# Designed miniproteins, single chains, continued (4), part 15

Each design is a single chain, and the fold is of that chain. pLDDT is the mean over its residues in the fold that is shown.

## One batch from the design tools (miniprotein)

Design m12490
Fold by ESMFold2-Fast:
Structure m12490 (fold): chain A 69 residues (1-69)
Amino acid sequence: MTPEERRELVRETLERHADTAPTPSARLYAELQLRLLRGEITREEFYEEVAKVMKVPVEKVREAARARE
């Protein structure tokens, strides 16, 4: 799977999740991931918005993301 094919698959999955999300938090998270994939927000803005949705410090979100890199 190429990076482009993977990005397209992830986009399709996130769009489906946003459309069928059972809770406002799940829908917001899917929308934020889609906006990040489309380049509408920066990675830093994504972390800030995820921190707001999860009600945790943004630094904790950054550390979790860094551990995955």
Scores: mean pLDDT 71

Design m12491
Fold by ESMFold2-Fast:
Structure m12491 (fold): chain A 73 residues (1-73)
Amino acid sequence: ATYDPETNTVSGKAPAGSKVYVAEAGTSDLYTATADANGNFTVTLPEKPTGTLYVVSVDADGNTSAPVAVDAG
């Protein structure tokens, strides 16, 4: 996953239709998106993050990915 500071968005790839969770390190903030049919997702954050973001995907069968660290601070 990657973070774009110009649009304040996190984007990346996950299994198509999976639920994507984006959490900011050191906070209780949690943002969600759904991966599209091509496996692409985008999450627009309301505020610029101050640290590392962690991205986890959960597929339709309840399988979770390992967390992916995204440097956004």
Scores: mean pLDDT 77

Design m12492
Fold by ESMFold2-Fast:
Structure m12492 (fold): chain A 95 residues (1-95)
Amino acid sequence: AQGRARELLRVIETSKDEDVIVRALRELATLVPRMSDALLERLLERADELINTSKSREVLEAVKELLQAILRHSEDHELILRAIGALLRVIGELL
């Protein structure tokens, strides 16, 4: 799971194709329960960048699903607070 999550994070970091990013985000959401806190921090950094830079509703919806997965599975207080903040921002962008 960790190796696949790192591969998908690289896809999100390097791809300009919205469909590719959406598929990677959705697969990452299913891997969240098996990700280390370090990978979750990196993933939250990528999510924050996508919220700030993406104009795609599909990308923002996939980011929302990912943040909800982090909130369901994380026990780290700092990661939870960061995910809540990002989730509020993405909901604002989708309104």
Scores: mean pLDDT 84

Design m12493
Fold by ESMFold2-Fast:
Structure m12493 (fold): chain A 76 residues (1-76)
Amino acid sequence: GPTPEQLEADAQSAVDNAREHLEKARKYLKEGKKEEAEYHLFQAMVWALVAGAFGREDEARELLTEANKLYEEVKK
């Protein structure tokens, strides 16, 4: 199975991917590109859930909370 070091690396990659997609979503939202923002919010939520599954539960909760706030702005 995967090593502890590999699992930590995968967990960090999931957090980093979620953060990157959140930043892209914020950018597209500021540009009025709601469909692109929504796509990146979906990706951020997926990666946040992956991070949570790898034991980054607090970071996952924070990322999901931020994604939900941005998603409410997209829906307007």
Scores: mean pLDDT 87

Design m12494
Fold by ESMFold2-Fast:
Structure m12494 (fold): chain A 70 residues (1-70)
Amino acid sequence: MEEEKERELKARKLYSDFVSEALQRLAQQGRTATGEEIDREVREIYKKRNLTPEEKELLDRYFAEVEKSR
């Protein structure tokens, strides 16, 4: 079993939670949930969250991977 795989799954779960919160926030504001709007809200949630160093590192790694994949 790969430790790296477990870390990746945990990062994806954290990101998924942020996306869900972003979608809920956009719906509350009556805004259209486009990919651009979702990404903007996710980035703001990430910036304002009181994350642990481990959580922050996992998310930073995931964002870097997504950016590479475009």
Scores: mean pLDDT 72

Design m12495
Fold by ESMFold2-Fast:
Structure m12495 (fold): chain A 60 residues (1-60)
Amino acid sequence: SAGIAELERQRAILEEEEARLEARLSTLPADSPEAQWLRRVIESIRSLIEEIDRRIERLR
């Protein structure tokens, strides 16, 4: 079931993953292929968090 508690747990996992990837990104040269890839992944995670936030709001 896609209840609010389940969505909040998914959101927390994504936030922790975003923080880990941002920490990794900070150790890389800004113009490296790895940094470019990580920026795209972080952007995707942020989009997923926004979608979860919209779903939570709809269920309130």
Scores: mean pLDDT 87

Design m12496
Fold by ESMFold2-Fast:
Structure m12496 (fold): chain A 70 residues (1-70)
Amino acid sequence: SEAEALARAREEGARLRREILEELKKYDPNVQVHVLPVSPETLLVVVQVGDKVYVIVGRAEDIKEKVLAA
């Protein structure tokens, strides 16, 4: 069902947030990361580093690489 797909997307988003935060904390210990599912296949990631805010949108399988490349 769509509700089950969205629940899985939220769980995957929480895992990806943790992984991205662990990687980015190596460069800035004060980094903040937020992950929101906008659909079952699409995540919105907001990364705050100091006074800069980055917003990245993509599929769950690609989004970690996109964020870490930014």
Scores: mean pLDDT 76

Design m12497
Fold by ESMFold2-Fast:
Structure m12497 (fold): chain A 96 residues (1-96)
Amino acid sequence: SEKEELIEKRLQSFRDRLLRMMDLNGGRLPVADLERFLRVEMEAAGVPQEETDRLLAEIRARYADADGTFSREAAEAAMEEVNARIREHMRKKLGL
């Protein structure tokens, strides 16, 4: 599906941008910076604010290190959870 290809290209662009941000920050990212990055993408995809807030709180609890940063592995895991939610909302929005 052309619509499904559009979704997957968007999600891949999101992955590429996160990895670039991680590289620019020495392979770690402060919680506030990752949460802002993930929030912007979820809001742009039409994810409701309440759902975004709940998911970000859950991601922080599961993946954030005690020093208030995300490792590359943790940030990638968090991003894939966000990507799954974005994919679901984009599919609904596009009538898939």
Scores: mean pLDDT 87

Design m12498
Fold by ESMFold2-Fast:
Parts: sequence; C-alpha cells; structure tokens
Structure m12498 (fold): chain A 65 residues (1-65)
Amino acid sequence: SLEAEIDRLIARLKEIAEKYPEIKNLVDQLIKSLELARENTDNPEALLAFARRYLRTVENAVKYY
C-alpha cells in the first residue's frame, strides 16, 4: 500500500538522522512535513514521488560523510 511505502521512507529518514547528526535537524523537518502531508493530502502518489526524491537527495549527501 502507499501508506506502507511512505512509512518505510520515513523509517529510512529516521535512521539517517540518527547516524548523521550534522543533518539531523534538516531530516527531522522533512519527516515532520511528510507526516503532516500524509494526513492532509488528497494525492498520495505525488507525495510518495516527492518523498522518494528527497530521500535520494539525502542518501547522496551522506555518501561523502
């Protein structure tokens, strides 16, 4: 389900925030935005696409830490 995929993306973001304290504030803000949007969106497909893009950007950023 889309909700399960969003939950998995949030879990990945939480793990990154725990391992990389230098970006924790930014990642925590993104997680809060995704949680809020999930409860208020009428387009979960678009939300999932944006979440995947942001996770990819964060994963690429930490690759060089």
Scores: mean pLDDT 78

Design m12499
Fold by ESMFold2-Fast:
Structure m12499 (fold): chain A 82 residues (1-82)
Amino acid sequence: MKKKALVLDADEERREELKKKLEEEGYEVYTSGDIQEAMDLVNEKKPDLIIIVDDDELKLEAAVDGFSEAAPKETKIEAILK
């Protein structure tokens, strides 16, 4: 079965670069620049990997907490401060 990944990044260019890299690694990739849309995608798609990218540490921490509550226990969450 193909693994699923979600990328949340408000920066469209970084988001597209991460999508391409993950697709090359064999993931089915979903992307969003909006936290609410990303939460809906987590509930619908149940990704194996969630990558969150933000320039604001407090926003990044809030997003990690939200996804940790919403995502399956087996889902890996990666946070990147840029």
Scores: mean pLDDT 82

Design m12500
Fold by ESMFold2-Fast:
Structure m12500 (fold): chain A 100 residues (1-100)
Amino acid sequence: MKELEELIEKIAKEISKKGGIPLEVAKEAILTALDDALKIDENFEEVKKLIEEDELDPAAQKQAELVLKGPEELLVALLEELLGKEIAELARKAYDLLKK
């Protein structure tokens, strides 16, 4: 629990600093994003099957490849783009600690 709380605090501080939002709101936002990603991961095999059964054009195939990497990789990629690689790696560690 303590390791997860420390990771969430570090991520939330950076979100708060760059987003101009209160730290408590930033903590709630990252916890919600992690929880939503875990819920998607539980049903990911069904989502993956539906995407693989679609006939996609080349542009849609590239977007589908990013989605097919899974919710953890999507969350990490989004955070890397917005907050940088260091914070994205902290989010990966937090996700792994929540995934029992």
Scores: mean pLDDT 73

Design m12501
Fold by ESMFold2-Fast:
Parts: sequence; C-alpha cells; structure tokens
Structure m12501 (fold): chain A 88 residues (1-88)
Amino acid sequence: PFLQRLLDNYDENGTLSKEQQKQFDEISKKLETTDDPGEQGVLIRQLLDLLGKVSSDKVFDYLIKTSNPLTRSILRQVEAALRRLRAE
C-alpha cells in the first residue's frame, strides 16, 4: 500500500521519531479502514501535518514517479498542501 511504502522509506532514512512513526501507523490504519469521506479528510489532514514537520521533497518526488496516475494526482495534492504548511 502507498502509506506503508511511505512509512518504510522514512524508517530507513531515520527521519521520523518513534513517537511520530506510531502516530503515522495509527493514522494509516484508520485511513485504510474508514469508509466515511469526512473522517478520511480529517485523517489525511492529520497525516499532512505530521509529514509536513519531517518530510523531504525527495520522498514525494520518488512516490509520484513510481505511482499510477490516480495515486500520483493525490500525491501532488499532498505535496502542494505540505508546501503551503511550510510557508506558514
């Protein structure tokens, strides 16, 4: 899954603390099991906030390059949202 791949990449690079890794795992599991679009939106925003504190542009560039067109569109929106959060 996309979220698991993102977690694995951060774990290998040591860019997430153990606390942040736990939060990421909890958000990812909820996101995968939630059918409510409103809850999914909240979880995605929580994920963006978490990643915005620790992520590098290189991680998103890699995932965009390796993803299908639909996932790529979502990742582009995620990247844009993170850049906005960093600009604040």
Scores: mean pLDDT 58

Design m12502
Fold by ESMFold2-Fast:
Structure m12502 (fold): chain A 91 residues (1-91)
Amino acid sequence: MTPEEAIYKPLKEMKEHAELALKAPSKEEAREHLEKAREHFQKVVDSLNNAHKTIDEMVPGIESRESALKFIAEKEAELAAIEAEVEKRFA
């Protein structure tokens, strides 16, 4: 898999769905977009974890375990903040 397919495209899709969730006119639509954003985020996490387990394959641009974990933590925090904002909006 290319870095584009494994990391960059799912990351872009996560961001797009997160933005759509914030702009959604209903709680149901917001929830659907958050579920899609989380699905794409999980693909990024799985790809980074898989890449770090092998030395025989091309590692996508985040090669160090520390950098990968930091990136995952930052994106997880961003997504959690958006989920909290959506919940407040429809409370």
Scores: mean pLDDT 74

Design m12503
Fold by ESMFold2-Fast:
Structure m12503 (fold): chain A 63 residues (1-63)
Amino acid sequence: MKDELNKKIKEASDKAQKEAGTDIEKLIALQNEAGKKLAKEMGVSMKTVRDAFAENPAAVPAP
């Protein structure tokens, strides 16, 4: 059920990391944009997307 969301989050995080490199501000902006897109596509809230990011450490969680 949440496996598809977790997979998309890992893919989005990898893409954001490649584009941002070491630019943390850009990385956060790209992750937020990807998260909003995933929430809309999957029909879930941004809170659900944020929780899934926190459960998948492949994405850099907010400090």
Scores: mean pLDDT 68

Design m12504
Fold by ESMFold2-Fast:
Structure m12504 (fold): chain A 102 residues (1-102)
Amino acid sequence: STPAEGEEALKKKAEELRKKLEATDPEKAKKVEEYAEKIAELAREAGRAEGLPEAEVERAAEAAKIQTEIYFIENNLSEKEMEELLKKIEEEVKEHLEELKK
């Protein structure tokens, strides 16, 4: 796959998966969106701390949200599993931020 097509394809895949989940389990769809948004914010925080340009920070956050939604839906993660992954990512980002402050 070409890199440019890959980004659009993943975005469309996430949108399709979310629409199907909303039709079958709207409560789970809402949880997936909430956790994916929190992970996207962590990606934005990490990118900003690394001194990435604003455009790259936003691109990384959007990519993180899309990939997280696909992962959660395709692997049929429970709310507990989504929460556990969020906490793990929060810890990894915290460690990374502490390293950057040295």
Scores: mean pLDDT 82

Design m12505
Fold by ESMFold2-Fast:
Structure m12505 (fold): chain A 88 residues (1-88)
Amino acid sequence: LGYGTNKDEEIAAVKKLIEDVKKLSKEAETSDNPLLVIQQLAARTSALGVMISALSLIEGAPQSVIDEGRKAMEEADKVSNKVLEKLK
């Protein structure tokens, strides 16, 4: 029998992506290369969005993790827009 993706593994992956997104959001405002940081942030927020959508389909998934992920994505979008406006 094959082993499916475990809910705990998906939760751990989402938490890791949330931390990476939060870290990159802070770095985007202070980096010597803000465009590179924004590019990396866009890749992580895209992956986080996919993972949150998948996690939301799993019964018993912790709503707090889904909410934290969505909040991290919203903060990343605000930081990216703010930094891009400053570079214009």
Scores: mean pLDDT 79

Design m12506
Fold by ESMFold2-Fast:
Structure m12506 (fold): chain A 61 residues (1-61)
Amino acid sequence: MLTDEELRVAIALARGLSDEEIAERFGLTPEQVRELREKLLEKMGFKSEDELRAAIAAAQQ
């Protein structure tokens, strides 16, 4: 299960925000956003970012 922060980052990624835009919004560095993205994929058992984006998009419909 994702934390609230991880879920918000996942939604922002699904919306097409860049790592830099997400970093500015959450007070993180772009590298920290990239690390969070990798952790999101690992925690949810997704093989790719496309699967993560599809799952978030489906949850938002």
Scores: mean pLDDT 73

Design m12507
Fold by ESMFold2-Fast:
Structure m12507 (fold): chain A 75 residues (1-75)
Amino acid sequence: MVSPEDLAELSRLLGKASVEDVKEALIRLGFSEERATLAAQLLMAHRDDPDKVGVALAVFGVDVRALIEELKRLL
């Protein structure tokens, strides 16, 4: 379950990140390069829409808290 607070924090981090930053974070979380690239592109395309970000995270099975922590390390 993703909290609204976690989605809001992730949206703020996505606003500072590039597609390459999000891809690298997902690869560090164990995603393949192919899946990380596709997920990063979708998350960045919808970064201003928390509901669409939430749907993309669910579709790819991304742990939101783990992604937030990896993005903090990269940014």
Scores: mean pLDDT 82

Design m12508
Fold by ESMFold2-Fast:
Structure m12508 (fold): chain A 82 residues (1-82)
Amino acid sequence: DAAYQAARVFLENAERDLKRAKEAYSKGNKEEAIELYRDTIRDAEVAKALAEQSPHPDAPELVARAEKLINEARKLLKEIES
């Protein structure tokens, strides 16, 4: 299932970018962290949309993982921008 495999790739990219964003923030690079949190949200939203279109039985797990990433990244982004 091409949609399922694509969703996994975007989700893995989002997870990597979230980790990089947290690292950038810990080093005091707030602008880089903001950009990486935005990248995390974008890639996780793409992963969610692809997983929602997939007939794969495990696609709902990818949707849930993507939603968790979106919520975490949005919360952290809001804390930096406040």
Scores: mean pLDDT 88

Design m12509
Fold by ESMFold2-Fast:
Structure m12509 (fold): chain A 94 residues (1-94)
Amino acid sequence: SVDDHLEALLATLSPAERSILAVGYRALKEVAKSLSEEERKELEERFKAVTSIDELIAMMEEFARRLEERGMLKEARALRQATAVIREEKAKIA
């Protein structure tokens, strides 16, 4: 499940990285509320492939692009804003 993957991922991350992941996860959950059942399943499968903060950033940017292609500009903008915050926080711990 997504929850099982999140728990496993959190166990591999530092406290600072966990805080960054929480920002991304919250943004993805909010976007998921606007998605169809099939689109939510695709997002969940994409999230399960994430094993690092760099992979989270890449996945969020690609998903925002797909939302823009579908005309979901508000959701795409929210996801891009969350991704920018994640990039800034990651730079502080690198």
Scores: mean pLDDT 86

Design m12510
Fold by ESMFold2-Fast:
Structure m12510 (fold): chain A 104 residues (1-104)
Amino acid sequence: DDALVDRILDLVRAGRFDEARRLLQEELLLSPELAEKLIHVLRSLDDESARRLVSSVAELVQLYKEQNNPEYFEQIKEGITGAYENNLEREKRRQRAQQILQQQ
């Protein structure tokens, strides 16, 4: 589990996004869309926060596999999508603030 989390984060930090997407799809059962959204979020986070997020996703995937309960996968989807939307909203606010400051 820790080795998988470390490998995903190392690939994202190295800019090896195609390999990171492959691992997210194969090991964490994410769709291509969810894998892309998660990589986008991880790129915006510090290492500690990124590690916590990937570890949480891996734990929910493990619970899904053990219990065959689709609710855990819905939690993964909602969590990743929510984090992605929050990241986009923060980026929009940052760009807006920068534009206002440049119009002096």
Scores: mean pLDDT 83

Design m12511
Fold by ESMFold2-Fast:
Structure m12511 (fold): chain A 96 residues (1-96)
Amino acid sequence: MSPREFFAEFVAELKRLRPDRAAELDARLAAASTLSEEETFEYTIALASEELAELRRTDPEKAEELAEKLKELAEKIEDPEMRKQFLTAIEIAEKV
């Protein structure tokens, strides 16, 4: 999948785990529609890191569930370099 498709899937998964934040997440997805593929990828990494860090602090079980789901989604990224960078970012975020 493309970085833009990956971001959409990531936002959908976040909305399932955090329905209280659905409106905020929809706004982030809409804002990302103006970004390039590369900017979308960078934004997705930053958002994933922030969300995992917050969940790890407040709900570690949901943080692990999200991290595993993001790893599954990341394996579908067509660009091997982007895939590796995203997986590395998830692994780092899991430790905070």
Scores: mean pLDDT 77

Design m12512
Fold by ESMFold2-Fast:
Structure m12512 (fold): chain A 81 residues (1-81)
Amino acid sequence: SLEELRKEYERLEAELLRLLSLIGRGDHSALPAAIATLERLIEVAERLLALETDPEKQARLERHIKSLRELKAQLEAELAA
């Protein structure tokens, strides 16, 4: 359901913020978990986008998904270095 997807999104976003805080403090062992959390966030966001009927909200969600993908690419580059 939409409510279940929103709850899952909020849970994953909180986990991502926790992991990004660890990475920002120098704990690079958190990178694989942050990347995996971003993959799940993108999947949930795409599911939310598929259910959205408001064009303005669709456009905002598409921009947000793009930002999540860009962050994932950045973290993957850091992991590969």
Scores: mean pLDDT 88

Design m12513
Fold by ESMFold2-Fast:
Structure m12513 (fold): chain A 61 residues (1-61)
Amino acid sequence: SAAEEERMRESAVAFVRELVAQGLPREELERAIDALVALMRKEGVSEAAVRELEREMRAVA
């Protein structure tokens, strides 16, 4: 559902923000983002939604 996709997006962005706050290096942040993107694709989230989520996560990294 759209509401479920939005909650997942908010949670993923919040998670990346937490990693940034903990001082993770850019290389580790990129790996975490790539892993979340791969997981979303595996779970059947649409490519458009995955692309938007990736953009938002990278914007806060």
Scores: mean pLDDT 82

Design m12514
Fold by ESMFold2-Fast:
Structure m12514 (fold): chain A 60 residues (1-60)
Amino acid sequence: VKFAPASLCPTASCRKAVELGNQYFDQGDLSKAESVFGTAAALYPKCKACVDNLKALKAF
């Protein structure tokens, strides 16, 4: 699965959340990755990368 890059995020906070979620996914911690992406998507619903990565993770 390929996740959207953090560079698509409009804010530094959104970008950090995407980077952290991708890091957990790369480590195989799917529960932590889902939690990070889910929280980020709730706080930053306009952050397309956070929403798309959460959908990609749930489809797995």
Scores: mean pLDDT 72

Design m12515
Fold by ESMFold2-Fast:
Structure m12515 (fold): chain A 73 residues (1-73)
Amino acid sequence: SLREELREGIQQAVDQGKGQQLQTVLQAALQQAIKSGDKRMAALAAYALSLLYELQGDEDQAARYRALAEQAA
């Protein structure tokens, strides 16, 4: 599924030391999606950020972005 592919991609990026770069790109994508009213992209970017923070052990940020993804859906 798209969600499994996304999770695998995020895990691979973190394992390769690209977690910070991915976080920056996803935060920029989320802000742009919010500004343009693209609810699908906002939900996807927020969900991806939630997974990234979960993999990094930041449960507070993971929960915050999960809630944002649910609101944008």
Scores: mean pLDDT 84

Design m12516
Fold by ESMFold2-Fast:
Structure m12516 (fold): chain A 83 residues (1-83)
Amino acid sequence: MLEEMEKALEEFGKKYNIEKSDVKTLLYLAKKFGKEEELTEAAEKGDIEKIVELVEEAKKELEEKYNRKTLGLEELIESLKKR
């Protein structure tokens, strides 16, 4: 599972010119919130809108449940929306 998700996101990142650090952030969020299957499928299909939705949901949970600052996630969401 993990290796499949990593490969799908690396390929997605190359195809849509997403930074390696942003790919690692997506992997972290999927693992933290149990969204590995959903993220892998969205990345394989090139479903950017679904990936944005997953990041926005994770951002909300991090801010509300964990009181974390999420400035990097805002930049990631904007970068994805430009694709």
Scores: mean pLDDT 76

Design m12517
Fold by ESMFold2-Fast:
Structure m12517 (fold): chain A 83 residues (1-83)
Amino acid sequence: AAEEAARKAKEERLKKIKELVDYGLQHFDKLPETTRAAVLAIKSIFSDEETGKKYEEELLKIQDKSLSARFMAELVRVEVEKL
């Protein structure tokens, strides 16, 4: 059904975003400030409470929060592909 396909597509998209964010964290020092803020914001959403707090503390050092989650994910993808 279309509903099942939509659910599966959403899960697959979230998995790809998580993989991109994890790869971005591995190369964090090589990323622009806006991309680093995006990586930290997305990682805090997918992390456990203790790990999420650590990423939130790092994000507070980077004040660019104007991007939507979708733009943040795309920005991470573009910069990670350059690594």
Scores: mean pLDDT 62

Design m12518
Fold by ESMFold2-Fast:
Parts: structure tokens; sequence; C-alpha cells
Structure m12518 (fold): chain A 83 residues (1-83)
């Protein structure tokens, strides 16, 4: 259901926010700003969908793509910090 997809998206966003907080001290100010902007965009998209009584499939796909893009960015930064 849409509600289950939004719940899973919320859980993924919370995990991304937690991972960002954990890596933040190891990131440059520029990387912190870029990743924060990506997280803010994902959070805003999620909240917009939660407030939409009839979210479209395309809006849900767009949110999922934003989450994947942010996860990929975070994964790359974590790997670089730990190499």
Amino acid sequence: TVEEQLKKAEERVRELEKRFDEIKPRLSPDDQATLQQSLDAVRAALEELKNDPTPSTMDIVKLQMLIIATETELDLLERRAER
C-alpha cells in the first residue's frame, strides 16, 4: 500500500540522517553542506507526499530515486573516509 511505502521511506530517511550524523565529523565542510542539502531535499519530498491525499506513482518513484541517490552519495563518502 502507499502507506507501507511511505513508512518504509520514512525509515530509510531516518537511517540516512543517523548515518550522516555519525560520519559528519569526518567530512569536509563542503561535503557536509552538499549531503545536508540532499537530505533536506529528500525530507521535503517525503513530507510533501505525506501531506498529499492522493500521491501519484510518479511522485513515489521520484522520492525513491532521491533516496537512492542520497544513499549512493553517503556510501561513497563513507568508503572514502574509511579507506
Scores: mean pLDDT 83

Design m12519
Fold by ESMFold2-Fast:
Structure m12519 (fold): chain A 83 residues (1-83)
Amino acid sequence: HSLSSEINRLTLQLVDALAAGDTARALEILAQIKKMIEETTDPSALGLALMSLRGILNVAENRGDEEVKAAVEEVIKVLEEQM
């Protein structure tokens, strides 16, 4: 399967974890996304990850999950350094 497909799958799981209030699971999924971003130069995957993480940042802010918000901001910074 494609890296973009895997990022989409992880992003959906991250949204589900946030909806369930499972901060620990959300942080685990974010760590997986961060590793995939650091290991790729695929512009489609990086662009998809950026759009998805910006969406997740908004979800975390709306839910008041400060730990996930901080972790997402860190991953976005890493991604911006790759682009």
Scores: mean pLDDT 81

Design m12520
Fold by ESMFold2-Fast:
Structure m12520 (fold): chain A 93 residues (1-93)
Amino acid sequence: KDTEIALKAIESAKELLLNAFDRAIRVAERVPGADEKVAEVRKFKEQGLKLADEYIKKAKETGSVEVAGEALRKVTEMYKEAIDLQRRLAAER
C-alpha cells in the first residue's frame, strides 16, 4: 500500500538522517575549532529532527500519500544537507 510504503520510507530516511548527523559530529570533533563546529552540527541535528518529526506526525494524521511523499522529500533533502556538511567538515582538516 502506497501510504504504508511511504511511511516506512520516511522512517528509514529519518534513521539515515540521524546516522549522517552523528557522522558529521564525529568529523567536527577532529577539525580545528572542534567545539564550535560540534555545537553548530548539534544545532542542525536538533532542528532537523524536530522538522522530520513534524512531517512524520502530519503524514500519519492525514493518512495522505501526497503528504507522506512531501515528508519523505523533505527528510531526504535534510539527509543530503547533512552529508554535504560532513564532506565540508572533512575538507577543513
Scores: mean pLDDT 79

Design m12521
Fold by ESMFold2-Fast:
Structure m12521 (fold): chain A 90 residues (1-90)
Amino acid sequence: SKEQKILDLFSKLINALFQGKLEEAEKYLREIAELMGIDPEEFLEKVRPVLEKAYEEIKKNENDPVKQFEILLRAASEISRILLELKEKK
């Protein structure tokens, strides 16, 4: 189903984000946006600053895995908010 495909892509997205694979993360974000009927370029423009800030903060906290997890969790929450706001407008 479409819902199952979105869930699978979210799983891949979380794995890519945890591994710092930004290009793979963007690929999965684009596919999620397309499946949800959201403009992928508009979505990525809003999400890129969130990811860039998150990875800058991770780099500053490279020896603190708990802090890295908190940073990624906040980024995931922000990305979800952006996704839902764009879905509601479309």
Scores: mean pLDDT 82

Design m12522
Fold by ESMFold2-Fast:
Structure m12522 (fold): chain A 120 residues (1-120)
Amino acid sequence: SLKDEIIKLVEEIAKKIIDAIKAKDFDKAAKMLELYTDTALVLLNMQRRAEDAQRLQELADQALAAIKAKDVDKAIELVKEMQKLVIDAIRNSQLNDKELQLALSMFEELKKEIDKIIEG
């Protein structure tokens, strides 16, 4: 399903961010996290999930602070919580096929930008 394709991309992106944190590539991890958060917020706003959008922003701010503090374990935990929130929002979404296709395209573009950060 389109939801399963988007969930797979969310999981792949979160893994790339976690891998950067584990490698202590904190500058790359921060850039990837900011792009991921921006894309996920657009998805939540499409669903009018204001409470989830606020929670995601709070988790993202905490994760970015943990990355800046070089707290690897806390940063990973917070990124995993963000991943769970985004995946749950996708699974429970009332988005139509056109909106799901737009979301898929957004996460595909996000993956390309993240891959450029990893390679550069």
Scores: mean pLDDT 90

Design m12523
Fold by ESMFold2-Fast:
Structure m12523 (fold): chain A 66 residues (1-66)
Amino acid sequence: SLLDQIRIDVLEDRIAEYEKLLEEAKKTGKPVEVTNPLSGQKHTYTLEDIERGLEALRKELEELKK
């Protein structure tokens, strides 16, 4: 359905964002700082946080494609 396609597109975009965070974490060997553009607050994500996020997003995408 159109709604499922929109959800797939959103998940694929989020997966791409997390993959960029993962590359940064691997490159630096340090947690990644992400700035919230609305609040200016910095949030720190560990490699483990990023990997868990990716696993969850990929699982959701797999379930939607069934």
Scores: mean pLDDT 81

Design m12524
Fold by ESMFold2-Fast:
Structure m12524 (fold): chain A 63 residues (1-63)
Amino acid sequence: NNQNIINNFISNYQQYMTSQGYPQSVIQQQISYIQTNSNNIYNSNGISSLQSMNTSMQNVINQ
């Protein structure tokens, strides 16, 4: 189940972001972004989609 993979990634990401001191509002926004873009993760080669998503997430964090 592809959803299990993304859920695991989200859990790990949430823990990481919390450890770095990001507020829950930012973390929640990033999780929503990941879930919204889940199709890109599964419909392409995966790596390129994750890299693009990470770049977009970093841009939101840096705002």
Scores: mean pLDDT 66

